# Designed miniproteins, single chains, continued (4), part 1

Every score and structure here is a prediction.

Each design is a single chain, and the fold is of that chain. pLDDT is the mean over its residues in the fold that is shown.

## One batch from the design tools (miniprotein)

Design m12001
Fold by ESMFold2-Fast:
Structure m12001 (fold): chain A 93 residues (1-93)
Amino acid sequence: MLEKEKAEIEREEPRMDAEVERAGDSPFAASVRAQAEIARAFATDEAEARRLLAERVAELLGLEPEEREELVRRFLEAESFEELVALAHEFAA
């Protein structure tokens, strides 16, 4: 197993948590964070967690079925929580 990848992921997680906590001052960012925690609690794997989060975000934004499907697909392709938040903002705009 690659020690460099593991160390980089471990460093990134604590930093992301601190940054998300500060960003949570915005109502939208706080909502996305809460939905992400709920999705992770109910998911069996990472892909399912991302799909559930996308479905919740689409519901919060009142997206049409076609836009909801595209959001789910893009969330599954995202590599980080920062990308998920950016995608949610893109669909909200």
Scores: mean pLDDT 63

Design m12002
Fold by ESMFold2-Fast:
Structure m12002 (fold): chain A 81 residues (1-81)
Amino acid sequence: MPEETIKETNRLSTQLSGPVAQTVAGTVVDLKEAGKEDEARELAKEGIDYYNNLLKNGESIGNASSKTGSFVSKKLKEILS
């Protein structure tokens, strides 16, 4: 795993489950490497907000994690296309 992805995963792990933190970290690093630093910050924030909103609405950690991973992956593709 690239060092930058590990650092970003550790930062996000305080607010997201481990697997989702890794997925969000990967999308953030991909956007930063593409020169889209502002979009990277916004996507991380949207992912965290999406995850927390799912938990607030009664979703399990597992379901919220899966849905959040799908959400940020879709957004990454939209931003890079």
Scores: mean pLDDT 79

Design m12003
Fold by ESMFold2-Fast:
Structure m12003 (fold): chain A 113 residues (1-113)
Amino acid sequence: MFEEELLEKTKKMLEQGGIKLSKEELEEAIKKFKEEAEKFKEKHKGDEKFQKLVEEGKKEIEKALEEGVITKEEAIEGLKAQLYAEAAVYIYTKDKKALEDAAIVLELLEYLE
């Protein structure tokens, strides 16, 4: 499954950074991260800066789809991979910027799905 491949890649990246989590601990951490990113998204939906970043992301994806560089399925998979990468950054750094970036990714996933 694609999500299991992302989980294993995320675990490997964290281990390279000195963070050793079990599969279950990592799944729970990613679940909590997604919940926090969803809360960030709902809180900031009305913010001009957040709306601008989401619209810029939509334009980039639409351009790539129009040019035939990627398929819609590849775009969705790429966004899911980015969400896991942002989760790894947040687990490692606790930087709220990772929540903002993940919230944008969640808006783009909702737009495409």
Scores: mean pLDDT 83

Design m12004
Fold by ESMFold2-Fast:
Structure m12004 (fold): chain A 108 residues (1-108)
Amino acid sequence: DAKAQAEQALKDLETAVKNGNADLAKQASQKLVEYSKQLSAEEQLKLADKLLKIAEDALKNGHNDSAIAAATAAKELGLIAMEKDPSLIPRAIGLILRGIGLEIEARR
């Protein structure tokens, strides 16, 4: 259930980014984080990695607000994952720092 909802929110985010719809991208990103709270830490980090790739693609295509939404969601999932499973802290920190970097770049 939660995994299917998270996967649907990810698809909604990808669609919103492709269409340049920043408001829908923000909403889909927020839903993805909420649904993902019930997933394993490993699944949360996999989603964070996918979100960072979406943010990079959005930024490359000039969709800065959508890139910020996706990068913010990736950072939030990294924080949740490392609290859920401390053994994943090194991977989570790497994803969080990358997310912060993308947010800074998108605000320029």
Scores: mean pLDDT 88

Design m12005
Fold by ESMFold2-Fast:
Structure m12005 (fold): chain A 83 residues (1-83)
Amino acid sequence: SREDLLAQLAELVEELKAALDAYTDAQIAAETDPARQAQLRALRDQAIAHLDALQNYLEKHGTDEQIQQAIRQLEAAIAYLKS
């Protein structure tokens, strides 16, 4: 159902945000340059904002097929970050 697709989308968005946070925190911990650390935080914050915008758009305007496509792309992104 559409309700199930939207619930799955929300779960994957939160999982990708958590994966991005963990990945970025590890990069920052290995980085000694404060300017680069600030850049990494800014890039993470921008990526999270883009995910929120995508989720909001799909909830309001997305077809079931578009939501399914987004789910597949989010799953691929999560798998890539965890590889």
Scores: mean pLDDT 90

Design m12006
Fold by ESMFold2-Fast:
Structure m12006 (fold): chain A 110 residues (1-110)
Amino acid sequence: MEELKKELDEIEANPFKGNPLEVIRKYLEIAEKVLSLPNPDKELFARAVTLALHLLILLVESFGFDPEPFRELAEKAIKLAKENMDLFGDEKETVEFLIKQAKKVFNIKE
């Protein structure tokens, strides 16, 4: 868990230094690895998923990136968030808003 937290902190500090597709994949990989642990860190999971959703939306809506290369990652992020909504605690309202925006941006119908 400490290694996953360190990896997330390093990516969050420099999210635009690398390939954005790889950055989003890393966020989602961290979220999945956290869920595979016996006592998953709910805050670390929530951070990884919300960072992925925020970056996905930002790249398409603010930076004008083509949504197609990111669509599979957007679907994966939405699925992880929906299936683990209870892990977001006080961030539930924020993540529900991000899911709605991601569905609109990537034209996802569930």
Scores: mean pLDDT 81

Design m12007
Fold by ESMFold2-Fast:
Structure m12007 (fold): chain A 70 residues (1-70)
Amino acid sequence: MEEAVRKFLEEVDKLIEEAKKQGNEKIVSILETAKAIFLRRVAENPEITPEEIEKMFEQLKLFYENLKKR
């Protein structure tokens, strides 16, 4: 579980750095907000599974890709 949380945070930080390099401050803000929501959900839900964390990241990644296109 801790490994899945760490991997999620590492991958989200990579997306944030990518958005920063592209100069898109709105996407950076959205990703940082999503990261904060994720951390809050993990803290408030002790039964969260690695599979749920993986799904949350996949949803965030799809959202980020759609946001980059429009």
Scores: mean pLDDT 78

Design m12008
Fold by ESMFold2-Fast:
Structure m12008 (fold): chain A 60 residues (1-60)
Amino acid sequence: MTEEELLKLGKYIEEKTGIPAEIAAEMVKGALEGGGSKEDIAKSLEENAGISKEEALKYL
């Protein structure tokens, strides 16, 4: 996943949750580096950030 793609997802999380885009992007990057799948991350975003799994996967 590119830094640009991470920032796009981070900005989307910021829009939905108010978490700064850079912090949100770092959290997603950490989850991916920790062995999380894109589907697992999308599920976490749906449960914790109110972002639909389908929408999250569009940015992942």
Scores: mean pLDDT 76

Design m12009
Fold by ESMFold2-Fast:
Structure m12009 (fold): chain A 96 residues (1-96)
Amino acid sequence: DPERERLLEEARRAIDNATSDKALRNALAHFRMLAERFRDTDPEVAAAFQELADYILSKVSDEDYQGPMTPEELAEFDRIVEPALEMARLAARRLR
């Protein structure tokens, strides 16, 4: 699926460019949620979300980040998550 491959590459690029571990850890939690949501309905999309979650895990420290995200961290989070949300939207459309 060329569109899925494009969106995965966009997400990976955003992860590579992220400077905030807090933004990355929040994106990781979001990708795990998406993987769970699509596990039974679209296993290929679920696997793609799990791959993104595992990729973030390879990049982040085990440091515990408390409190809300700053505007800069939220912008990084949005850049990481937006391609994944588009993948979820396309997968949901295929199930209609």
Scores: mean pLDDT 80

Design m12010
Fold by ESMFold2-Fast:
Structure m12010 (fold): chain A 60 residues (1-60)
Amino acid sequence: EREAMRKRLIDAIYKEFKENEKEVEEALQLVESDDPSVRLGQEIAATLLKALKEEVEKEK
């Protein structure tokens, strides 16, 4: 039951990100900077997107 709700939430989030993936990727590119904090933020965002995609694909 909780697992089904979790999967629905992940699927909903993935669908929203998938439809806006290009805009998210473009936004990440626009924040390119020599500031280590900005780069760390970009790496975290990229890692989260990758993990989200892998989680959804694995559970299909």
Scores: mean pLDDT 63

Design m12011
Fold by ESMFold2-Fast:
Structure m12011 (fold): chain A 85 residues (1-85)
Amino acid sequence: RILEIVRELKEKKSPELVEELALLLAREAAERAGRKRDAAFEEQLEKVEELIRKNAEKLMKELTDEDLEELERALRELEAERRAA
């Protein structure tokens, strides 16, 4: 799903897609860090999600096609490493 959103952003930049991408990346990063789902974790995640929503348009303006290509490459490499492990 994250790779699909990156591909869509390459074709058409949208603050809604940037918001969804950033939220998914934040959630995956938190899960991979082994964080327990407790009240403090949920509160912290909600704050991050609010910041992403408020700054989605700004993030969209700052995202270049090169950034999207680099992100897609990094995500594909991460999937390859997961399969190799």
Scores: mean pLDDT 68

Design m12012
Fold by ESMFold2-Fast:
Structure m12012 (fold): chain A 94 residues (1-94)
Amino acid sequence: HMMDEKEFQKILDEIKDEEVRNLIKVLSISPEEAKKILEMIKKGEDLKSLVLYSIDQLQKKLGLSRDEALDIILEKAEKYNLEELKKVVLELKK
């Protein structure tokens, strides 16, 4: 949504690292998720924990299955060339 997209972009603009910014774009569908993922990154949470959080939010907010949520994250990870994220998603899809 245009309003949610602007609030999301504001959060991303505070992140100077483009790889971290792209990671948050891939793992978040709302400003609330983006803020939570950024907090998790700042606390040193691993990439798998970030993906598991994103899956849970996609399931709760969009009614997706775990496999559908993983497919969405994988597709976005490929678009942004996030190779380490892609590996984590593929391992979780097993």
Scores: mean pLDDT 77

Design m12013
Fold by ESMFold2-Fast:
Order: C-alpha cells, then sequence, then structure tokens
Structure m12013 (fold): chain A 70 residues (1-70)
C-alpha cells in the first residue's frame, strides 16, 4: 500500500522541524496530525499549506529537507 499524500506532507514537515532526526520527525508529524484532527481542521489542506509556506516541495520536502539535515 502506498502512503497517502497527507502523510508525505506531515513527514516532510516533521523532518524539517526535527532537523533530519527520523524519530523526532515521526513524533512531530504525529502530534501535528492529532492536533489538526482534534481541532476539526482539514489535515491534508493544512499540512499542504504549511509545507508550501516553508518553501518545501509538497512531495519531497526538498530542498529545505536537505538544508535541515545537520
Amino acid sequence: PEPPEWLLYAYALGLHYGKGDLEKAKEIADKLVVRLVTQGRDVKAELKKRTEELGLDPKSGLPLWEESRK
């Protein structure tokens, strides 16, 4: 099964905020999704907008993903 589009956005944001730490990325992505669901927001639309605002490619998180890997 292929990952849904919103999961790719969540992971790209998680990797960005987690500075390339995979465990932190997963934790951040999970917290973002849970918070948006709890607030009754459109998870896919909100995550897409945040990814675009940060200048990340919605599908890959590049080039900021590469920049944040320290």
Scores: mean pLDDT 68

Design m12014
Fold by ESMFold2-Fast:
Structure m12014 (fold): chain A 90 residues (1-90)
Amino acid sequence: SDEVIERTAERIVRALVEAGLIPEEEAERVRERLVEAFRELAAQGLPDSAFSMFARPVLEAVSEVTGVPVEEIEYVLGVKPLEEAVLSVT
């Protein structure tokens, strides 16, 4: 749904700005570009659940729009790398 797409784009942009990966001044422009890319993915059959869980195609679209590596996006969003690092240290 449009609500899930817009919410997902907003959450990702906020996380990237807070992590210093994109400047706050570009947040709105990046959000608009992500919403457009996410709408295209949804039109191709990607379900709302894929956006909510930050599935690989969603993260790849973010990387394409922002130029940030997928691995950095995963880290910032808390998808796997942070939890694996903590478990490896303990």
Scores: mean pLDDT 77

Design m12015
Fold by ESMFold2-Fast:
Structure m12015 (fold): chain A 69 residues (1-69)
Amino acid sequence: SAAELRAKAEALLREAERAIAEGDLDTAQQHLDQAQKYAVLLAILGDEATARALGERLQALRARLEEKS
């Protein structure tokens, strides 16, 4: 379901934030990549608003990851 995909993406974004804070950049990248896959699936399912919001958060977290790389 779209709700389940959203919950999984939200959990992955929280895990990515933790991994970035801890300097575990490889784990952060893996979580962000998986969250992006769920955002794409949400867009395909018609939940464009959630997909857009997730995309913005993904962009911000990727920028922080790059700063630490």
Scores: mean pLDDT 86

Design m12016
Fold by ESMFold2-Fast:
Structure m12016 (fold): chain A 60 residues (1-60)
Amino acid sequence: SEAEEELAKLEELARRHPRNAAARTAVAQGRETLADPSLSEEEKARRLRSGLEGAEASIA
């Protein structure tokens, strides 16, 4: 799914920046979001994309 693809990108970002707390937190939040049965696939993808953007901004 698109949400799973966004989580994979976020996990790769965190792997490249293992000491970045924002990236680690974003991965944890992303996994919770993906596992949440109350959220639609579209909402999961949107939240994971937002988390990825936030993590990238913290590194830049």
Scores: mean pLDDT 82

Design m12017
Fold by ESMFold2-Fast:
Structure m12017 (fold): chain A 69 residues (1-69)
Amino acid sequence: MLQEMISRLIASATGISLGTAKKIVDAMTQLQSQPITPQNLADASGLSQQTVSEIIQRLIEAGLIDSAS
């Protein structure tokens, strides 16, 4: 439930599809004991590292995450 709300917020703020946002949120949940890097997130979500990096950049621009993190 919380994950679905976060996915919708990400999709709305960044312009990516809800399906892609859900994959990112699910991947982050799976990586609880691993570093959150574009490579690890790409591997867990099945998305390309480039796509993940672009999504992270859009989240920073939308003010949802800090560029220093």
Scores: mean pLDDT 74

Design m12018
Fold by ESMFold2-Fast:
Structure m12018 (fold): chain A 106 residues (1-106)
Amino acid sequence: GSGNYEEVAKKYEEILKKDPNNEEALFNLGIAYLKSGKFDEAAKVFEEFLKRFPDSPLRDEAIALLGYAYFLSGDVEKAEKYFKEAAKSPSPVARTTALPALNLLG
């Protein structure tokens, strides 16, 4: 792989143009935007993921990553909201992401 997250994001955008209901591609697009510093785009993608796939096994991880996207974009109030939701998750991955971030926010 190239390691270039902008090109990775473009590839997932192309996949989603051909298959708009590809849950895995939408989730990975959000991650690619986060890793490329496109935090507002990442937040929008994770919000769309949660709206379209509310029963996904990735739901709680997507909530934690949405909180992280808002935090990095400067929307601290929305970040805290989603981190608090993720911290209540039974998912260890969601909790591992949310709890340190909440401690940093106060």
Scores: mean pLDDT 81

Design m12019
Fold by ESMFold2-Fast:
Structure m12019 (fold): chain A 60 residues (1-60)
Amino acid sequence: AEASGEELEKLALDSGASKEVAEKIREEARTGMEAFDILDEAGEGGIGMVVRMGLEQLGI
């Protein structure tokens, strides 16, 4: 199943991502992998690892 962009935005913000990157994730990401691509492009790949741990808790 696709992740909610709202859930991905909340995980990114909780993990320390910037508001601008989190908003982009909400608009453009439909999967955890797409959220990682956005974080990596923004130079926030380290935060992407924390987001991955959050996604595992959601079963995504």
Scores: mean pLDDT 71

Design m12020
Fold by ESMFold2-Fast:
Structure m12020 (fold): chain A 111 residues (1-111)
Amino acid sequence: MDNLLKGIKAFEAGKYEEAIKYFKEAIKDEKDHPLLQAVALTNRARAYIELGKYEEALKDAEEALSLNPNFLGALNAAFRARRKINQQNGDGVNLDQQYQLQRQLQDLLQS
């Protein structure tokens, strides 16, 4: 049973908490497939962003980037999560990481 597809359908329906549960199972299912695990992590990060859980979103996006550094979805999720965290915390010590993620996203979107 494809938990990744179930998670995506729940996300598309705006059922973000349900989507997160399916993506959790998809991450376990895809442990031997790093690129697919990165997809599941990225989609869970997007769902966390929609719920305002930016620290959890950043953690998942960073893990996805460790599996696939050029994954546009993961770069975008990490950028959005970091930006929200920095805005809430008054631009903390993570400005350099924020600028690096923004540049990577911009370069990939222009190419």
Scores: mean pLDDT 81

Design m12021
Fold by ESMFold2-Fast:
Structure m12021 (fold): chain A 71 residues (1-71)
Amino acid sequence: MEEAKKLLEEAKKAYESGDYLTAARNFARAVVLDPSNEEARKLLNEVIEKSPDKEKALQYALEGARAALAA
């Protein structure tokens, strides 16, 4: 799905720039839109684990997942 690929690329850019919260949100959206994408799922887990604020990263991931489910 084109939307999932776009979100995955945006999330990777956020992750590389150190924006773990935006990365978590966009990786979670990508996972919901394309649950078969192992890369998106792996990177979501990685960004949450490496985030300096894991609770906030999980919160942003949940917001991203909810946004994807509502669309």
Scores: mean pLDDT 82

Design m12022
Fold by ESMFold2-Fast:
Structure m12022 (fold): chain A 114 residues (1-114)
Amino acid sequence: MEEEREELERLLRELEELLRRAARLALRTAPKEEIPKVIGLILRALGALLEAEQALERGDLEEARAALRRAAEEIVRLAELALRAARAAGDAAAEAEAEALLEEARALLERLEA
């Protein structure tokens, strides 16, 4: 149980950092009309991360894992939106950053599904 808790606490920290990076990129690259969608994805991810933190404090590792999985899914959607926006703009640097974020987000999601 301690090893599982430590892994979930590490995943929480990694997802928090990844959300900050993905949010910054998406807000920078998204067309003005998609900003409400970006904000919605950020708020859903933040809500799931808060649920995970609260579950970890209660020792509910199953609920924590489920909440982290929901956060990772929203971060994947955010990175996919940023990638689509970067490609549409022809911004090669932003495209590379979005591809890296998407790969990291998918890897974290896979760790949560195992």
Scores: mean pLDDT 88

Design m12023
Fold by ESMFold2-Fast:
Structure m12023 (fold): chain A 70 residues (1-70)
Amino acid sequence: SERDEAIKRAEEAKKKLREKAAASTNPYVRQMLERLIRTMDKLIEGVRQGNEEALKDLKIQIELAESLLA
C-alpha cells in the first residue's frame, strides 16, 4: 500500500540519517539530523494510526531527508 511504501522509505532514510549523524563532528548538524529523525518517527506513528495529514507530511520529510543524503 502507499502507506506501507512511505513507512519503508522513511525507515530507510532514518537509517541513513542516523549513520550521517553518528559520523558528524559538527554538533549543529548532528542536532538537526536527530530532530529530523524524531519528526519522522512521530509522522510514521501518525501514518500507522491512519492519519492522512501525517502521510502527506511524512512524504515531505522523506524528500527533505533524501535531499540531505544526496
Scores: mean pLDDT 88

Design m12024
Fold by ESMFold2-Fast:
Structure m12024 (fold): chain A 63 residues (1-63)
Amino acid sequence: MKEEEEKKWEEIKERILEILKKRDSSNPEVNEELTEALMEHFKKSGAKIEEIEKGLDDLEKEL
């Protein structure tokens, strides 16, 4: 289960980065740093993968 979770976290990371690029592509390094910070925050806060995925789906629909 941990290995499957790690793969899902990598997918979430890529999706967050892509959303940030679509919103503001002027600072790609900042977008990557922000993505990593958000990922660490979610992991430390115990956020559910499904909840994060739903949030990303909502953001992608609005974009």
Scores: mean pLDDT 76

Design m12025
Fold by ESMFold2-Fast:
Structure m12025 (fold): chain A 87 residues (1-87)
Amino acid sequence: RWAELVERERAALEAGDLERLKEIARERRIYYWSLDRTYAISPNPEYQAKMKAAKSPEEAAEIELDAVQDVMDEVQRWLEERRRARE
């Protein structure tokens, strides 16, 4: 199950499909919650605190989706900068 998520994530990264990456991140968080795990998604202490305080996989899913959105927005900016530099 986890290995399948990693394979799908790699395929989405190679394809540059950011929407699929977000979907996979949501599924991955639900998977970790089902294993009664805690993990850090980002170095942002606010997201880490919210994740630890989450009472359900649905709450954890929303918190990680917000954190992933921040990371994806940053990645999109970096990709756009590189694309413009190669124009």
Scores: mean pLDDT 61

Design m12026
Fold by ESMFold2-Fast:
Structure m12026 (fold): chain A 94 residues (1-94)
Amino acid sequence: MAEEIRARVEELMARYRLSPEERAIVEAGVDRVLAALAANPDASRRELGAVMEAERERALAALRAAGFSDGQLGKVEAVLLEVGSIVHEALDRA
């Protein structure tokens, strides 16, 4: 599961042409989501949705604090929404 999610996220970040700083923020968020799943593998989809929402908000706040433009924030937000879909799909296969 974790390896599949990481591989799909890497392809997604490459497709969106994320900068190294954008990639680092997305990867940190993915790491925290995967750690939360490892700590509670029976977490409900509602609980997972709350974790994903919190990590998306944290990532966007970090980029905004770093001086990223609204256009760059929109790009990263789109990536983070697709990451959420990747995580849900991987759980459906497990």
Scores: mean pLDDT 81

Design m12027
Fold by ESMFold2-Fast:
Structure m12027 (fold): chain A 93 residues (1-93)
Amino acid sequence: SHMTAEAEAMRARGKAFLDEHPELKKLSDERVEKITAKAKAEIDATNHLASIKFTPQQQADIVEAFRDIARAIDYLVAARAPSKEQALEELKK
């Protein structure tokens, strides 16, 4: 759980950094929405081809897990960026 405490501390720092820079938060929000939409499309396509299908609730749970992961990644990027300018470059990718 030591790694979990460190990850939570970094997420908190990244969130605080984005909250202080609304322009970066907007880019992160847009990026998370795009990643989530792609994940949903891939899950829908996979379920269409699968012999054993996910329920609608299972599909929704998987999509939300991807949203949470995408958000956590952006917080970690923000926490590690040495400047606002570097964070902007990373979030634009």
Scores: mean pLDDT 79

Design m12028
Fold by ESMFold2-Fast:
Formats: C-alpha cells, sequence, structure tokens
Structure m12028 (fold): chain A 96 residues (1-96)
C-alpha cells in the first residue's frame, strides 16, 4: 500500500505549507514559531507512521495514536486545530 502512504505524505506536506504560509501572513512571531515547530514534528511523525505501516501496523491506528499524542502536547488552540486538520487529511488519504 505504498501509493496511499505517498499520497498521505503529499497531503500532509501540502497542509503544513498552507498553515505555515497563513501564520507568516497573519500571526505573531511567537505563534509563527509554534506553527514551524509543529511542521517539523509532523514531518518526523509522518515518516514514523510510514515506517510502522510498512512494518505491518494498521496505518489508520498509527495516525490516530501519534496525532492524538501530538495534539495533546500543543498549548495553543489554533495550533491544535491545524494539527487536527492535518490528521483528518492523512486519514482521508488512507481511507479511500
Amino acid sequence: MEEKLELMEFAVEFDLQSGVNLARRHWSPEEQAQVEALAERVRQLTLEIADRAKAGEDPIEVVNERFEELIASLKDPRVQLLAEGIKNSALNTLLE
């Protein structure tokens, strides 16, 4: 199921770039730094999800597990909403 994992990686990166660009235009430097930190964490997480899925784990369960931990660690509700949006994009690419 390599094609779906590649599509997930593409969708996640697209959403991250959109979020970073929005933050650069409209958010404070401190809020922008939080979005940039989120982007780095999500990129690392996406690679881990792909590796675990290739090892035979259910990619949907891995996405839910790892994104729920990530979202719970975030302090800003707007940054949490961005992470939830990215999680939903990842799940949508894996479901169909």
Scores: mean pLDDT 82

Design m12029
Fold by ESMFold2-Fast:
Structure m12029 (fold): chain A 87 residues (1-87)
Amino acid sequence: LPEPVLQAISKALTLLQQGNISGAVKTLKDAYLTYILGKDTQTEDEFINAVEVGLEALVLSGKASEFDAQVVLGVFDIYRAVNRVFP
């Protein structure tokens, strides 16, 4: 993954840790639109995996709730699915 994408994931995780769910979702969405959308499936899968691993680490460390992490993933999954069909 390119450096700006890794930085965006880090920023989103920090926002989620602060309880800013909407900010976390927006940061991931903006990174997806700028760097991931229109690439190959492997690049998209690498991005999703990095987000999932980061969210799991926050939950396991007690820095975010499971519910908030699931909301971020769920909203992003819907957004990703829609943009595969209607970019």
Scores: mean pLDDT 79

Design m12030
Fold by ESMFold2-Fast:
Structure m12030 (fold): chain A 98 residues (1-98)
Amino acid sequence: KERVLAVVRALLEAGAVAHATGDDEAGIERLVEGLEELGLTDEAEALRAARREGEAALMARLEAFAEEVERELAALVAADPEGVRAFWEALVAEHRAR
């Protein structure tokens, strides 16, 4: 349950880094680090491997990963809609737009 929300948080942090730095590579590196911190070592390694193969491989891996996260998040919303709402409220409060 909390793993799915932690992965969503890692994706949002990676996007924030890419936006703040203007560097997509910095965003990808932050995502890989976040996945490793969560114990998703295989996923982190797959993203590193795809990045070495090139942009098309990296984009395909990111799309597949996003689809998996979206499916897991949809299942969590069905099981615990209030928990997901509380997560988004806390995340918005923490990552307010400046």
Scores: mean pLDDT 75

Design m12031
Fold by ESMFold2-Fast:
Structure m12031 (fold): chain A 74 residues (1-74)
Amino acid sequence: SHEEVRREVEIRMRLIGLETEVRLLLRQGKITPEQAQQLLAQLEQARRLVDEGKLEEAERLVLQVEAQIQQIRA
């Protein structure tokens, strides 16, 4: 449906933004390379869930990564 396509695009845009934020945190020395690799692996898993049409599961994983990044920034 058009609604499902829009939701997919929104999740993919959020994934791009989070990937950029992880790279910036690494460049700023706020996370280790190992932490960056773990966060990026979770984002790749969320991308695979989107590709499989599992949008609700993908959104839950995106929210978990966002929470982890907020905890790092605190």
Scores: mean pLDDT 89

Design m12032
Fold by ESMFold2-Fast:
Structure m12032 (fold): chain A 76 residues (1-76)
Amino acid sequence: SEKLEEQKKIAELIGLVLAVIGIIEQRILEARRAGNEEEVKREEERLKEANKEAIELIKNEDLEKARELLEEEEAE
């Protein structure tokens, strides 16, 4: 059903967004452990950008762009 497909899409979107946030948060933690203040600031800025994009992706139900965002963060 259309409703079930929409629910699956929203669940996948939330999962992708949480994965992106988790990767960035982990990088912030590792940078803090290393004492790399410059990297911490860079990753905190990425986190702000990712949160902004997450809101837009959820509003637009853009699974494709969410997958691209995850791929970009995994490559970093």
Scores: mean pLDDT 81

Design m12033
Fold by ESMFold2-Fast:
Structure m12033 (fold): chain A 66 residues (1-66)
Amino acid sequence: ATPEIDRLVAEYEKTMSPDAAAAYAMTLSAGGSREYAEIVAQAVEDHPDDPLGARKAAAERVKALR
């Protein structure tokens, strides 16, 4: 990952669950913006046992930004 991505992931890991932090890291590594990565991670936090619901919620939140 780039040094900027590594720093953002390290800060996020201090405050979020491991699953949300992993989603954040994966989104940034795939070329997603920080804002998009935060939305994806929050959706994972909101839907811990429902990965499809988390994905749907993230997509709806991203659509609202456009």
Scores: mean pLDDT 73

Design m12034
Fold by ESMFold2-Fast:
Structure m12034 (fold): chain A 80 residues (1-80)
Amino acid sequence: SNEEIKKLIDEMMKVSNALDAKALAETDKEKRRQLILESATLTVYAMSLYLAIKLNEPKDVQQKLIDRAKQAIDAAKALL
């Protein structure tokens, strides 16, 4: 549903912000870089999903982007 997709986009942005906050406090260079890159990935994936819905892309394309977003959120949360 549109409400579920909005919640997914909101979750990606929330996790992205948490990763950025953690990166600013991180003293280990390689860990900081990973946090920055993962935060950027979630932002791009959120934008891609938002645009696919707004442009009314085929349902199979939307589902692939939803599945990708869920996988990315799980991977990002493992870094928090």
Scores: mean pLDDT 89

